Designed miniproteins, single chains, continued (3). Designs and how they scored, part 58

Each design is a single chain, and the fold is of that chain. pLDDT is the mean over its residues in the fold that is shown.

## One batch from the design tools (miniprotein)

Design m10003
Fold by ESMFold2-Fast:
Structure m10003 (fold): chain A 95 residues (1-95)
Amino acid sequence: SSMEENRAAIDRALAEVTDEPVDPALLEEAVRAGDMYGIVRYALQADPAVSPLVARAREALERYRATGDPRPLVELSIEYNIDIGMELIKKAVGL
């Protein structure tokens, strides 16, 4: 997807965010899928006190708000998926 498409998805999520609390598991699913809309919406509606991923996503979103650059949110999704892959490998080989 283009950076322009990512910006459009992020801006749409910011416009549609509500005060309804959501399960941080929805954010994890959005991050795994690379869903920029879901990452932004669920990061803002989930509690950062119960999920380090929510806190990380909010930090990446604040960089977007400051710069207009969606890359921190894209990088969060990439890094998270790499970390999950590495943990699965470590468990498989007994590390």
Scores: mean pLDDT 85

Design m10004
Fold by ESMFold2-Fast:
Structure m10004 (fold): chain A 71 residues (1-71)
Amino acid sequence: DPKKVQQIQEKIAALQKQIDALRKQLAQKMAALKQASKDQVARQVGEVLRTLGDIVQLELEINKLKEELKK
């Protein structure tokens, strides 16, 4: 069904834009971690790990949508 394929492709594109935004945030947080004082390291590490978790969840959603396209 071409209409269903197009809808899934649009959803994948939207999720990819969210991942791209999170990757930019991750780069900023990694730079902040490199400049962090000893007192700030734990907080900055937490922010990096949280952002990585968000990216992984969106990538899993894209993988589910890609599997739907193969059927």
Scores: mean pLDDT 84

Design m10005
Fold by ESMFold2-Fast:
Order: C-alpha cells, then sequence, then structure tokens
Structure m10005 (fold): chain A 81 residues (1-81)
C-alpha cells in the first residue's frame, strides 16, 4: 500500500539519520537515548502504517509528526555539546 511504502521510505531515512548521529557521539548514555528514540519512532511508524482506519494523507501527516519529534529530540541531545 502507499502507506506502507511511505513508512518504509521514512524508516530508511530515520535509520540514516540515526547512523549519522551515532557516528559523532561516543558517550554511552547519549547513544542509548538515541537508540531508544529510534526504537520508539519505528514502533509508532509501524502502528500508523498498519492502521487501516487512517487514509494515506492522515497516515503521512502522523508519520511526518513522528519524524519531526524524533529529529527535535535527537538535535537536543546533539546540540548540548
Amino acid sequence: SEKQKFAEETKAILDRMTARALSVISDPAARAQIEALRAEALARIDEIANDESLSFEEAKKKIDEIMDDYHARVEAILGAS
């Protein structure tokens, strides 16, 4: 489905963003926080993608909001240095 395709493309972007963030952080606590944020975002994206009650437009908006939240929280961890 279009929702699942968009979710998979978004998860690939999230994984690339996570890899970049982890490449510049050596602190174990910060790395653990980023990994936890990744796991949370992936689970939420899968929940939205599997919700058959949502239109593609509604799912896309919710997934975009999840990505914006993920980005902001990762940036907060990175911007503290």
Scores: mean pLDDT 87

Design m10006
Fold by ESMFold2-Fast:
Structure m10006 (fold): chain A 61 residues (1-61)
Amino acid sequence: SLLDAARRIVEQLGREERFSEAEIEELLARVEAYIAEHKPSLDELVDFIFEEVRRRLEERR
């Protein structure tokens, strides 16, 4: 499902970027809300996840 794909991508990117478990869970909750509200395609979902990760990394600087 789209939710299973989202979980895999978020966990993989979060681990690679050294996010805490709490940060990964918060990011996943936001992604799940995005899926529910916007019914995105897989490509739109991937783009949204990468943009959210990028934004959070920029805010850490």
Scores: mean pLDDT 82

Design m10007
Fold by ESMFold2-Fast:
Structure m10007 (fold): chain A 79 residues (1-79)
Amino acid sequence: TAAAVAAATAEVEALAARDSFTEADVDRIAEAARLGLETRDLRLLDAVGRAVGQILRRGSPAIRALTLERLAAVEAEAE
């Protein structure tokens, strides 16, 4: 729904402003990415891109690896 996309966008935008991340945060971003691809919502996908970029800059090696793994799985499902 439009409400689900708006909620996911706000949550992921908040995550993009953080300097530390947990596995739960990565799972939220992966689910937001899946929703964005399913709905083709460019605003949500842009927010996901910013959050992923922040994780790749500020996250631990383990969190960065997990993020790339989760996103690869989402992309494979979208094809």
Scores: mean pLDDT 83

Design m10008
Fold by ESMFold2-Fast:
Structure m10008 (fold): chain A 59 residues (1-59)
Amino acid sequence: DPPVVRMVSRHELGVELSREQARTVHRLLKQNLDRETLIARIVEETGLSREEAERVYEA
């Protein structure tokens, strides 16, 4: 499948996390950070885009 089609579908359905990324998100959620700070930390520690991090937070 073309990468463009896969990328669009992934962004429509949400973001797939690795085990390592999921653990990082869980740890950050436990730290009681503001939404904006939490999203920024997810981007920094997992390498996801800001839009992907926002979808992860809202999932």
Scores: mean pLDDT 65

Design m10009
Fold by ESMFold2-Fast:
Structure m10009 (fold): chain A 63 residues (1-63)
Amino acid sequence: MPKFSAEEVKEVAKELGLELDDETAKKLAELLNSGLSWAEISEKVDLPPEKIIDIGSALLKKV
């Protein structure tokens, strides 16, 4: 299912060496669940597109 929790996003980001606060993790989970492109998500959460791709790809692998 294309539904990710903020906790899952935060855990995946931590595995990739990124420390996200709860607010950023919730925002990123919401944007990932909305079906936006990686580029659009990176613009909204002020993270590099490459990091958004890494997190999104890792989340998709966990299904």
Scores: mean pLDDT 76

Design m10010
Fold by ESMFold2-Fast:
Structure m10010 (fold): chain A 98 residues (1-98)
Amino acid sequence: MTKVTDEEVKEFEEKLKKEMEEVKKLVEELKKEGKEKEAEVLLEGAEFQAEKLREMLRLQKELVEGKISEEEFKERLEKLVAEGKEKAEKFNAELEKL
């Protein structure tokens, strides 16, 4: 397993924050155009992905710190990946309806 440093976590959080700010700008533009449903779907999808990415980083940090076992890490990671895939499929299906 690759060790994640506190600096790498900070860089990731900063990048994620900037990406979320761009998403929020697009959401506001969609709302101004009367596309409130599209704005809602985009915001929910982006917030869900951001949360899952943060959970993945936290799991890696907990593994490196010895707070969780490698088996527990793999189980939780597989669950996060499965949840991300399910949400992405629902997001794409909802966008196709717009």
Scores: mean pLDDT 76

Design m10011
Fold by ESMFold2-Fast:
Structure m10011 (fold): chain A 69 residues (1-69)
Amino acid sequence: MIVLVLKGEVNEEDVQRLKDLGADVLYLKPNTKITASLKDVKNLKEVILGENVTYDESLLPEGVKVIKK
């Protein structure tokens, strides 16, 4: 299982890194903004959201498990 922890912003470069690493879980620290589409990250099983994470649901992969802290 590969977990990637991100803070501040999730951009296209971060999305590519998720794909390259084959990350299973994405952990977003508080106040992180998702600005790029995660829909193509097929290996992603779970997204853990810290406080005040800003995102559009349309940017997340279908069937991914979302956990709020």
Scores: mean pLDDT 83

Design m10012
Fold by ESMFold2-Fast:
Structure m10012 (fold): chain A 91 residues (1-91)
Amino acid sequence: SLEEKIEKVKELLARFLRDVREHGTPEEQKEALKIASDFMLELQRAIDEGATEEEIKKIIIDALNKFSELARKMGREDLVKEIEELIKEIK
């Protein structure tokens, strides 16, 4: 379900934020927090406004792509692969 997909995304983001907080640079931490905050705000707004499943999926995929870019910049190929697999599952 869409709700299950949203929960998987939130779980991945929470773990990523934890990893970046513990092992990332201050700039990486700032970027990760901004991506997560922007995502959560946009997702909540979309749900409150009655957005379609397609619009919600687009918001999720856009956020996952931003996290993938940051993970790649951090040399976290393991996270890039996990994010790419999640994007495939959501589509």
Scores: mean pLDDT 85

Design m10013
Fold by ESMFold2-Fast:
Structure m10013 (fold): chain A 70 residues (1-70)
Amino acid sequence: NLVKAFQALAPHRDKNGLVDVDEAARAISERFGVSKGAVKRAMRPHLVGKDGKADIKAAAEAIAKLLEER
């Protein structure tokens, strides 16, 4: 669910529209009951730079796809 994923990530968005992988994994795991490892794996192709961050739109899309599995 794209809207719910985006809403869960929005409070953790950085000034550049990026979300930290560990913050995203924590937020999504707490709200939807998926493993942090699954969230981090889904976000891995969308990481930018070497700081473990992803664009919030790309992260939300990947997480929405992951949530369809429940």
Scores: mean pLDDT 78

Design m10014
Fold by ESMFold2-Fast:
Structure m10014 (fold): chain A 92 residues (1-92)
Amino acid sequence: SAQALLDQIREEAARELAENPVPSLRLQAEKGLEILELVVRGAPEEEVRKLLEELYKERLKKHKYTPSEEEEKEIEEKMEEEIRELRRLVEA
């Protein structure tokens, strides 16, 4: 069931990327799918968090933005929320 959902999301993402083939958008979509695949496989939360941190760092680097200490904490809180939501979807 969870694997079937992941396969469906991959097919939808591939179709959307074919309609709008922007290289940066493709890279972001691929990273998002990697994170989702880890969650579906029941990977440790630490591994999911590490990949999510890499994704956020890539976004910040691309925009040449350096977050403050407070903003870094807000990003961490958002990552925790995303991990909880992804786990909830897999547990359904």
Scores: mean pLDDT 66

Design m10015
Fold by ESMFold2-Fast:
Structure m10015 (fold): chain A 83 residues (1-83)
Amino acid sequence: MGEEVRKKLRETLENNAERITQLLKEIQKRAPNAPSEDVARIIGLLFRLLMLDFEAWELGLSEEEKKKREEEILKEIEEIVKK
């Protein structure tokens, strides 16, 4: 793993950690009785959201494409939480 890859990974984690923590707290408040399968799906989606900046950098995605992927992930989380 090169230094540039490590730097981008650190920046991604640092820039997104607070946001993911806030979203997790909101989800726990809205869906305290979510079944284990829904919790697992939410965790997977939150991990994808956390890593989105790194994925976008690696794949050379535009800001527009990154935003679209973010909106899709957030929509999937909302659909699980509103059950």
Scores: mean pLDDT 81

Design m10016
Fold by ESMFold2-Fast:
Structure m10016 (fold): chain A 82 residues (1-82)
Amino acid sequence: SAAEKEKEKKEFEELAKETEELLKEVLKLYEEGKVSEEEIEELHELAGKVQEYGKKGDYKKATEAAKELKKKAEEIIKKAKE
């Protein structure tokens, strides 16, 4: 239903905001030499999937891709701080 799509969009937007904050932290760590170019490329590929599904209005798939991106960003941050 249209109401279910609206809810999915809102959930996606909230997750996208959280993910954007994590990506800013990754960029700071990259500037400090604590994150590799390969790790940045992996995040870029995942972000591309999020953007593609979001642009298509497939918020369920966009949310799944954003969760994968968030998890990868968190793993990179954890590794960089060790």
Scores: mean pLDDT 85

Design m10017
Fold by ESMFold2-Fast:
Structure m10017 (fold): chain A 64 residues (1-64)
Amino acid sequence: SMERRRELQRRANDILEAAKKAYEEYQKKHGVKLPFEDLPPELRDKVQEAMDEEIARWEAERAK
């Protein structure tokens, strides 16, 4: 049935949306105007950590 595929698609989209939102909020909070790829490695690592934490937290909430 299409319902199961729709659920998987929503989950994937929601995770991507959360990642984008986390990066956008990080940019606004820390005054960073560069795209992720152009960030210094040190700052990029920090942003990645924050994004991964948000994704993992959000994914765990939805898995319950």
Scores: mean pLDDT 67

Design m10018
Fold by ESMFold2-Fast:
Structure m10018 (fold): chain A 61 residues (1-61)
Amino acid sequence: SPQQQALAAGQEAVTREFLREAKRVVDEADANGWSTGELKARLDEVAARYQERLAALQAAA
């Protein structure tokens, strides 16, 4: 259905954004010599936002 197709496209867009944000965090950590704890904390925040965006898309569908 058009709604299912729109949801799938939205999930793909949100997943691409998550992967791009995660890559930026990893690249920034590597460039600046972050601790494993700081890297983990930032990645956990990126993952939490990703899960919230997915939940919002599913709730809106």
Scores: mean pLDDT 86

Design m10019
Fold by ESMFold2-Fast:
Structure m10019 (fold): chain A 118 residues (1-118)
Amino acid sequence: SVAEARARVAELTAQLASPDPEVRIAAAEALGELLRDPAYEPLVAPALLAATADPLVRVRDIALRALVESPDPETRLAGVRAAAEVRHPIAELLLSRASRDPDPRVQEAARRALAELA
């Protein structure tokens, strides 16, 4: 149900704010898997976008990968923009993949971001 989906995303989003890095990693991974379901996408995408600013590189990398690999082109576009603006070790790899994206807006945003990294 929508109520159960909202409750699950709310719990995982709260876990992204945990002082325990292992809890934040697990929450980011679980939210990333939910992002593949169109029913969860509008609830999950904002939480993962916030996670791209997490102090731990592993949490940021999980969030960026999930966003850029999302089935929704608007979510992938948001992920590409986040990768371009925030310094991440995986950003160049994700932007390179997104430069071949079937959505022309995602493809163009990734190519512009890669040019700025060069």
Scores: mean pLDDT 86

Design m10020
Fold by ESMFold2-Fast:
Structure m10020 (fold): chain A 77 residues (1-77)
Amino acid sequence: SLMLVVERVTPESVEQAREATRQKALEYAKKKTEEGKSLEEVIEELETKRKNSEYEDPLSGKTYALMYETVKEYKEE
């Protein structure tokens, strides 16, 4: 069973965290589009969060950057 907890910094945990972040990004985009937002609006929200988080916490900024890339790639398909 998987439990949500603070992930340890290892090569495997980093790769797992990236995949989890990508899945959360896709779920976030699907939820927002079901609420009536376009994928473009979701991408803009994630870009805003990335930029704001970069000034407060660089690690959070990288997380939002990965989410932004994931949703943008999904839209291009």
Scores: mean pLDDT 70

Design m10021
Fold by ESMFold2-Fast:
Structure m10021 (fold): chain A 106 residues (1-106)
Amino acid sequence: MLSPEELEAAERLERLIEENPELKKLVEETNERLEELSGKFAEALRAGDIEAARKYAEEMKKVIEEAGKKLVELAPEEDKEAVETTFKMALRRLEELAEAAIEAAK
């Protein structure tokens, strides 16, 4: 279960994105890039190309890092910490899931 603090941070970020067209656009563009890279990652795993899969996982990580930095910059001062925490968690989760998928494909 999500902790109360994690749930509050996620809800705050969701509201921020909904209320700010610039943040919403950044999230939409980030999601499109992640979908493309995720597709390439899945194709590499199906082909047994572990090196290509790792490369696409690293590119996805960079996309999230870049988006996270921009979101923190655009966020109100009161919300910057919650946004940063949420993106650090997202990066960790992506890294764990990508490694698990690569190991399973071996």
Scores: mean pLDDT 78

Design m10022
Fold by ESMFold2-Fast:
Order: C-alpha cells, then sequence, then structure tokens
Structure m10022 (fold): chain A 58 residues (1-58)
C-alpha cells in the first residue's frame, strides 16, 4: 500500500524489503509504531543496510 511504497522510496529499497523490516518490528510493536520507528531511523541518517543489521536481517 502507499505507506510501504513511501517507506521503501525513503529507504532506497524495494517494497518487499521495507515490508520485511516492518514485519520484524511488528513482533514487538504495532504496524503504525514500526513504520514511525523506521521513518525516524531514516530521519536520523541510518542507511537501509544499517537498519537491516540492527533488525538482524541479512
Amino acid sequence: GPVLEELARRLGVSVAEAREMVRVLERHMSREQAVAGLRQAVDLGFSAAEIRRLLGLP
């Protein structure tokens, strides 16, 4: 949906990759909180690769 498309664009990744990041965070929080957290990480200057490492993703 539009939220994942916007998040993927901001991260510079595919929608599938953005969805994986959100799903990992949803184990611990709501989807809205997961999306907000990822947006905050981008605003703080984290790269997609750094976020993947923090989430334990390959």
Scores: mean pLDDT 85

Design m10023
Fold by ESMFold2-Fast:
Structure m10023 (fold): chain A 80 residues (1-80)
Amino acid sequence: MAVVDAESGRAILAVVREVEAQGLSTEARKEAVRRRVTDALKSLGVSEETVEQIVETLVRLVGDPERLARWLALMEEVLG
């Protein structure tokens, strides 16, 4: 299942980057991330429990612009 982890990571990064590029309000970005990350991870066969944990973490991260910027930089370096 290690192959699925890299694919999931890239899907999450792509969604978060797309949402940030849209210039939405913080609340709109939280809702967009929740919806789109859930859809992307479910399509990759990630368990519902894992999806919920990831989505909750990302929604909190979107509320912290400095932490989000650091996370995006790290994920882009690791995943390309």
Scores: mean pLDDT 76

Design m10024
Fold by ESMFold2-Fast:
Structure m10024 (fold): chain A 82 residues (1-82)
Amino acid sequence: EKEQVELFKQQLETLRQAYERSRAANDVEGLRDVLEAGEALKQAIDELIKQSTDPEYQKELERLKNEVDRLIAEVRRDLAAA
C-alpha cells in the first residue's frame, strides 16, 4: 500500500518535471506524452481505489488522483493554446 502510493508520487513528480521542460521548450509532442502518461496514471490510481476496502488508503489515492487531474488540466490548456 505505502510502496504503491510512493511509486505513484514518484511517477507524478516525473510527469511534473517533464511537463515543465516541455512547456519551456514549446514541445507539443512532449506535452502530448505527458497528457497520455497522466491519463494512464489516473486510471491506475482509480483502479486501486475501486479494489481497496481501506477508507484512509482510498482518501490518500483520491488526493493523488486530484493532483494528477490538475496536471492534466494544465497540459490540456497548453495544448489548446499551441
Scores: mean pLDDT 84

Design m10025
Fold by ESMFold2-Fast:
Structure m10025 (fold): chain A 111 residues (1-111)
Amino acid sequence: KQEELLKKAEEYAAEGMRRYLEGDYEGAIAYFDKAIELLEQLEETPEVLMLHGAIHMQRGRAYLALGDYEGAAEHYEEAVEDFRRAAELGHPDAEAAARAAEEQLARVRAA
């Protein structure tokens, strides 16, 4: 049941990535938005937070590709928050993910 909604969110995220790789950054963002909307309907678990953060990272990359540094920074910041929360809940990969998101945020802010 909850796994089915997670699967749909993952499918939307995958379609967003496909659009991103084709250079359709606005289309990518639209699909990442659909994925995020589904995840917001799910109970907050470490796994949901990790996926939510990963999608915000991809969404930030799409904004960066469009030259929207403020939009990119905002989504990288959301990813940092998600990964830090996942780490508090015990996800083993979350601290490394938060660090990677913080590095991307710092790079965008330095640009």
Scores: mean pLDDT 88

Design m10026
Fold by ESMFold2-Fast:
Structure m10026 (fold): chain A 82 residues (1-82)
Amino acid sequence: SEKDRRDAELVREQGRGLVEKIREVIERDPELGYRMAEEAARSAREGARHYRSQPELTAALQEVAREFERLAEEAKRKAEEL
C-alpha cells in the first residue's frame, strides 16, 4: 500500500515533467512532439498492464497515459495546421 502510493506519486511527478518537455518539442517540431507523446502514452498503457498488482500505480499510469494521448492530439492538430 505505501509502496504503491509512493510509486504512483513518482509516476505522476515524472509524467508532469515529461509532458512539459514534450510541449516544448511540439512548439519547435509538432511532428516529433506527436511521435514522442504517442510513444509515452503507449509506454504508460503497457506499464498499467504489467503493474496490475499495484492499483494506485496502475491508476496513475492510466491517468498519465490519458494526458499523453491528449498531448498527441494537440501536436497532430498543430502539425496539420502548418
Scores: mean pLDDT 87

Design m10027
Fold by ESMFold2-Fast:
Structure m10027 (fold): chain A 96 residues (1-96)
Amino acid sequence: NAMALERATRLYEEGKKAYEAGDFDRAIQLYEEAIRLAPDHPVYPEALLNLGDAYDDKGEYDKAIQYYNEAIERARDDPVLVLRAAVNLAITKNKK
C-alpha cells in the first residue's frame, strides 16, 4: 500500500512536469498510470482535473469533458477543485 502510494505520487509529480513542458501525451500517460496504481490516493480528483486539462490542450474535447465530470464527481467534498473543474468544463464545451 505505502509503496504504491509513493510510486503514484512520483508519477503524478512527473506528469505535472511533463504538462508544464508541453508534453501532453507524456502527462496523460503518467497521470493514468498514477490513478491505476492508487485509485484511493488523495490527489486522484486533482489528477482527473489534470487529465481533463491535458486532453483539452490536445484538442480532444470529448475526453476532456469526461475527465472534468469525473473530477467533479470525485471531488464533491473539495469545493475549490469542483469549481476549477466546472469552469474548465464550461470553457471546453464552448470550444466544441
Scores: mean pLDDT 85

Design m10028
Fold by ESMFold2-Fast:
Structure m10028 (fold): chain A 107 residues (1-107)
Amino acid sequence: SLREEVAALLDRFEAHVLARLRAAKSMEEMRDIAEFSLTVLLGALPPDEAARLRREFEARLAAAKSREEMIAAVRETIEEIRRLILENATDEQLEELIEAIEGLLKL
């Protein structure tokens, strides 16, 4: 199904993002990777929910004092967004998300 395809793609996306975070040479590079990754996923959510999650994520990033805390914050946020997408996104939003993630995975 489309949802099963998106679930598998989101798992690959999380692995890709976490690998990039581990390879990042600075906390600033990690933040930029995290912000870009979040923006891709938030496009599949309702605007109010996307705005809430973005604020919560920015607060988690600001509170992170180590690389490990930054990676944990990103993982937890991606997992929450993944759950919300699979529960709430329309087929049109899921198709747009596939294109966006496939584009990001080429970076």
Scores: mean pLDDT 84

Design m10029
Fold by ESMFold2-Fast:
Structure m10029 (fold): chain A 101 residues (1-101)
Amino acid sequence: SVEEQLARIEELTRRALESTDLNEVRRALRQIVDIAVSSDDPEVIRAAVDAITRIALESTDPEVQRLALEALMEILRNAPKDLEIINHIIGAILRVIGSLL
């Protein structure tokens, strides 16, 4: 269900933000991407994009920021052909890149 997917994204986001283990962060990001890519629901895709963006922006680890950018690009490649969703993902990518400059 959409509700279960949204709850899972929130749990994975919390785990990533609270973890000092890069492998745990990588696993959380991978699972968030898998949820987004397996869903055609705009709410689920946006929640996943926002989660990954938050993980990138709150992290001081350049490796986490790189993994988050790769995750957002993967979601973009697999996104429905919906301009609103595509613009949301591109905006997230630009926000993360902007934080690194």
Scores: mean pLDDT 89

Design m10030
Fold by ESMFold2-Fast:
Structure m10030 (fold): chain A 70 residues (1-70)
Amino acid sequence: SSHAQQGIEAVRQGDVDSAIQHVTQAARELSRQGHGEEARRLALRAVTAANRGDVEGAIEHLRELQRLAE
């Protein structure tokens, strides 16, 4: 499974620490692919939403990270 998808599952389970780890790994992979600035911005938004308990917002930003990898 992609790191972005693993992040989505972690958010759904309320595992914020695991979600942040998967978001970080997804952003690193996207940075290696030349999407560094956009991946960093989306990762920050996903982490911020997850830390606030905004499950829907966190999933939305993680899906955007997943689309960027395609």
Scores: mean pLDDT 83

Design m10031
Fold by ESMFold2-Fast:
Structure m10031 (fold): chain A 87 residues (1-87)
Amino acid sequence: SANKEIAIEFMEEVKRLAEEMKASAEALSAVTTYSDLLIHELKTHEFSVEEIKRALESALEALSEVLSPELLKRVKELFEKAMEELE
């Protein structure tokens, strides 16, 4: 579905940004592990748009603990864009 594609694209863009901005090994590991897990779940199971939104909110909260302030700001901008697209 379009909603799954939006969520997958958001996670892929977050992973790309973390790599481009040379995030710490801890942050890169967290982003990669969380992104791969969420993308796998989105591809293998059915989710409502509400469930997808909640999953993205949970991802942002988890990543907020490990990302630098600069990277977190850019991830939040991508998150807001993804959430608008899911309307």
Scores: mean pLDDT 84

Design m10032
Fold by ESMFold2-Fast:
Structure m10032 (fold): chain A 80 residues (1-80)
Amino acid sequence: SPIEELVKLFGEFVEKYRAGDRAGLQKTVSKMVDLAEKSGILSEDQFHSILQQVKQMLDAGVPQEEILEEAKKKIEEIAK
């Protein structure tokens, strides 16, 4: 499903963010925006709101598994 694919891309985002790979982050964000737009599951504003929350959780040291679970819940709630 597009939701599962987007959550997978959030996983790649988390890995690249922790690695400090700015170029890889930009590429991953571009893929996520493309998927969200083509699938219609999130608006651009909704996507960036979730992305900002994910960044805040990363900066707070939240584990990847918990971040991905929260991202999935937020996406599913909006996509209803």
Scores: mean pLDDT 84

Design m10033
Fold by ESMFold2-Fast:
Structure m10033 (fold): chain A 68 residues (1-68)
Amino acid sequence: MLSEVQKRTGLADIRKAADEAVARGVISEEEAREIIERAQKYLDAGDVAGARELAQEIERRIAEAERR
């Protein structure tokens, strides 16, 4: 079971990354919503690794866009 702080922090980080990726044109608004929904499901299930993987993938895509 995840603490309130862990769930809130995880969701906030993923939401920030998704919003930044949309602003940079890396992903669509619909894709961002799907990622956030998946992150919520992972965190509700206690799957921190799954949520972390989603955040890292978004960050990687943003980093690639920044290098171009």
Scores: mean pLDDT 75

Design m10034
Fold by ESMFold2-Fast:
Structure m10034 (fold): chain A 65 residues (1-65)
Amino acid sequence: DEEVRELLEKAREAEELKRLAQKVGEALAKLSTPEQAAQLRAMEKKAIEAADKAKDHYLAKAAAL
């Protein structure tokens, strides 16, 4: 119960971090050349993928309990 709740909270935190990464990426892209903007979008995509993987990991652990 408490352990499941902590895992679900970590999954929620990963999702919130993903949203923050998207907002920061958009803001930084406005200050960059087209080449830098493309690099920042690639970094944003990798950060989102990492956050989604972390979320899935915590959800799977919660489901296994």
Scores: mean pLDDT 80

Design m10035
Fold by ESMFold2-Fast:
Order: sequence, then structure tokens, then C-alpha cells
Structure m10035 (fold): chain A 56 residues (1-56)
Amino acid sequence: SVDEVLAYLQEQLKKQGITMSPQTVEDIRATLEENHSPSAEELRRKVAEAKAKELG
């Protein structure tokens, strides 16, 4: 489910000491709902984008 994917992404960022803002969570949720089955590569890309946004 989208919620399980979001939990996975949040866990990966927590390992890097990064907390996603509520807006970032909503943006990723919307993207995942548009793409019914994101690949592992796409998920890694979303983690990198969220990390850049939270650190920038």
C-alpha cells in the first residue's frame, strides 16, 4: 500500500537523521498514488529528493 511505502521511505530517512515535513509526506503520497507500483529505483529517487528538500 501507499502507507507501507511511505513508512519505508520515512524509516530510510530516519537512519540518515532526517525527518520529513508534513508537506514532503503529502507530495510523496500524491506521487505514489499516481504511480500504482513504483520500482525500488523510483523509491530511492524519492528518498534522495526528499533528503535534498529537507537539507536545502
Scores: mean pLDDT 73

Design m10036
Fold by ESMFold2-Fast:
Structure m10036 (fold): chain A 86 residues (1-86)
Amino acid sequence: MSETLDREQAESVVRGIRENPGTGSSAIAYAFVSLLLLDPERAIEYLQEVAGLSEEEAREIVERALAQPTLEQAIEAVKADIEKHK
């Protein structure tokens, strides 16, 4: 996926994830990276709420995602970090 969601679309996906706890880490990662590019503070908040991560863990994921050269690699990095904390 090379296109990012806008803020409303990303928030809608995050809501869907909370209503359906079986939603895969890929959807969570995609929504997080989309929010991160628009509003990093909001992205951290949603990652904590949806993935159950601490603020420090969310901040580390943000820094790792921003270090990636492509959107696809950023999504994969976030997905891997979320799966480690399950």
Scores: mean pLDDT 67

Design m10037
Fold by ESMFold2-Fast:
Structure m10037 (fold): chain A 86 residues (1-86)
Amino acid sequence: SLISPSLITEEVIKEAEKRIEYNREALRLLDEGDYQGAADLLSKSGSPRMQELAEGVRRGDERAAATARVGLEMAILAEEVTIYMG
């Protein structure tokens, strides 16, 4: 919906901050070796790319886990850029 630009900016920043927290939690689970927990979190992210990686992580694919880790780090960076640009 079209609303005040300042309200749109504030909402975008809040949503980006929540996604950063979500992605950091997924990284923490991967770091702890909790592939099942990480896969569950990735599958609930709503991102098709993260869902694809979640299936690999769930199967115990170490390559998928490593790729998910890099992807999560890049997703966090992208959200930080969104906050900076907002």
Scores: mean pLDDT 79

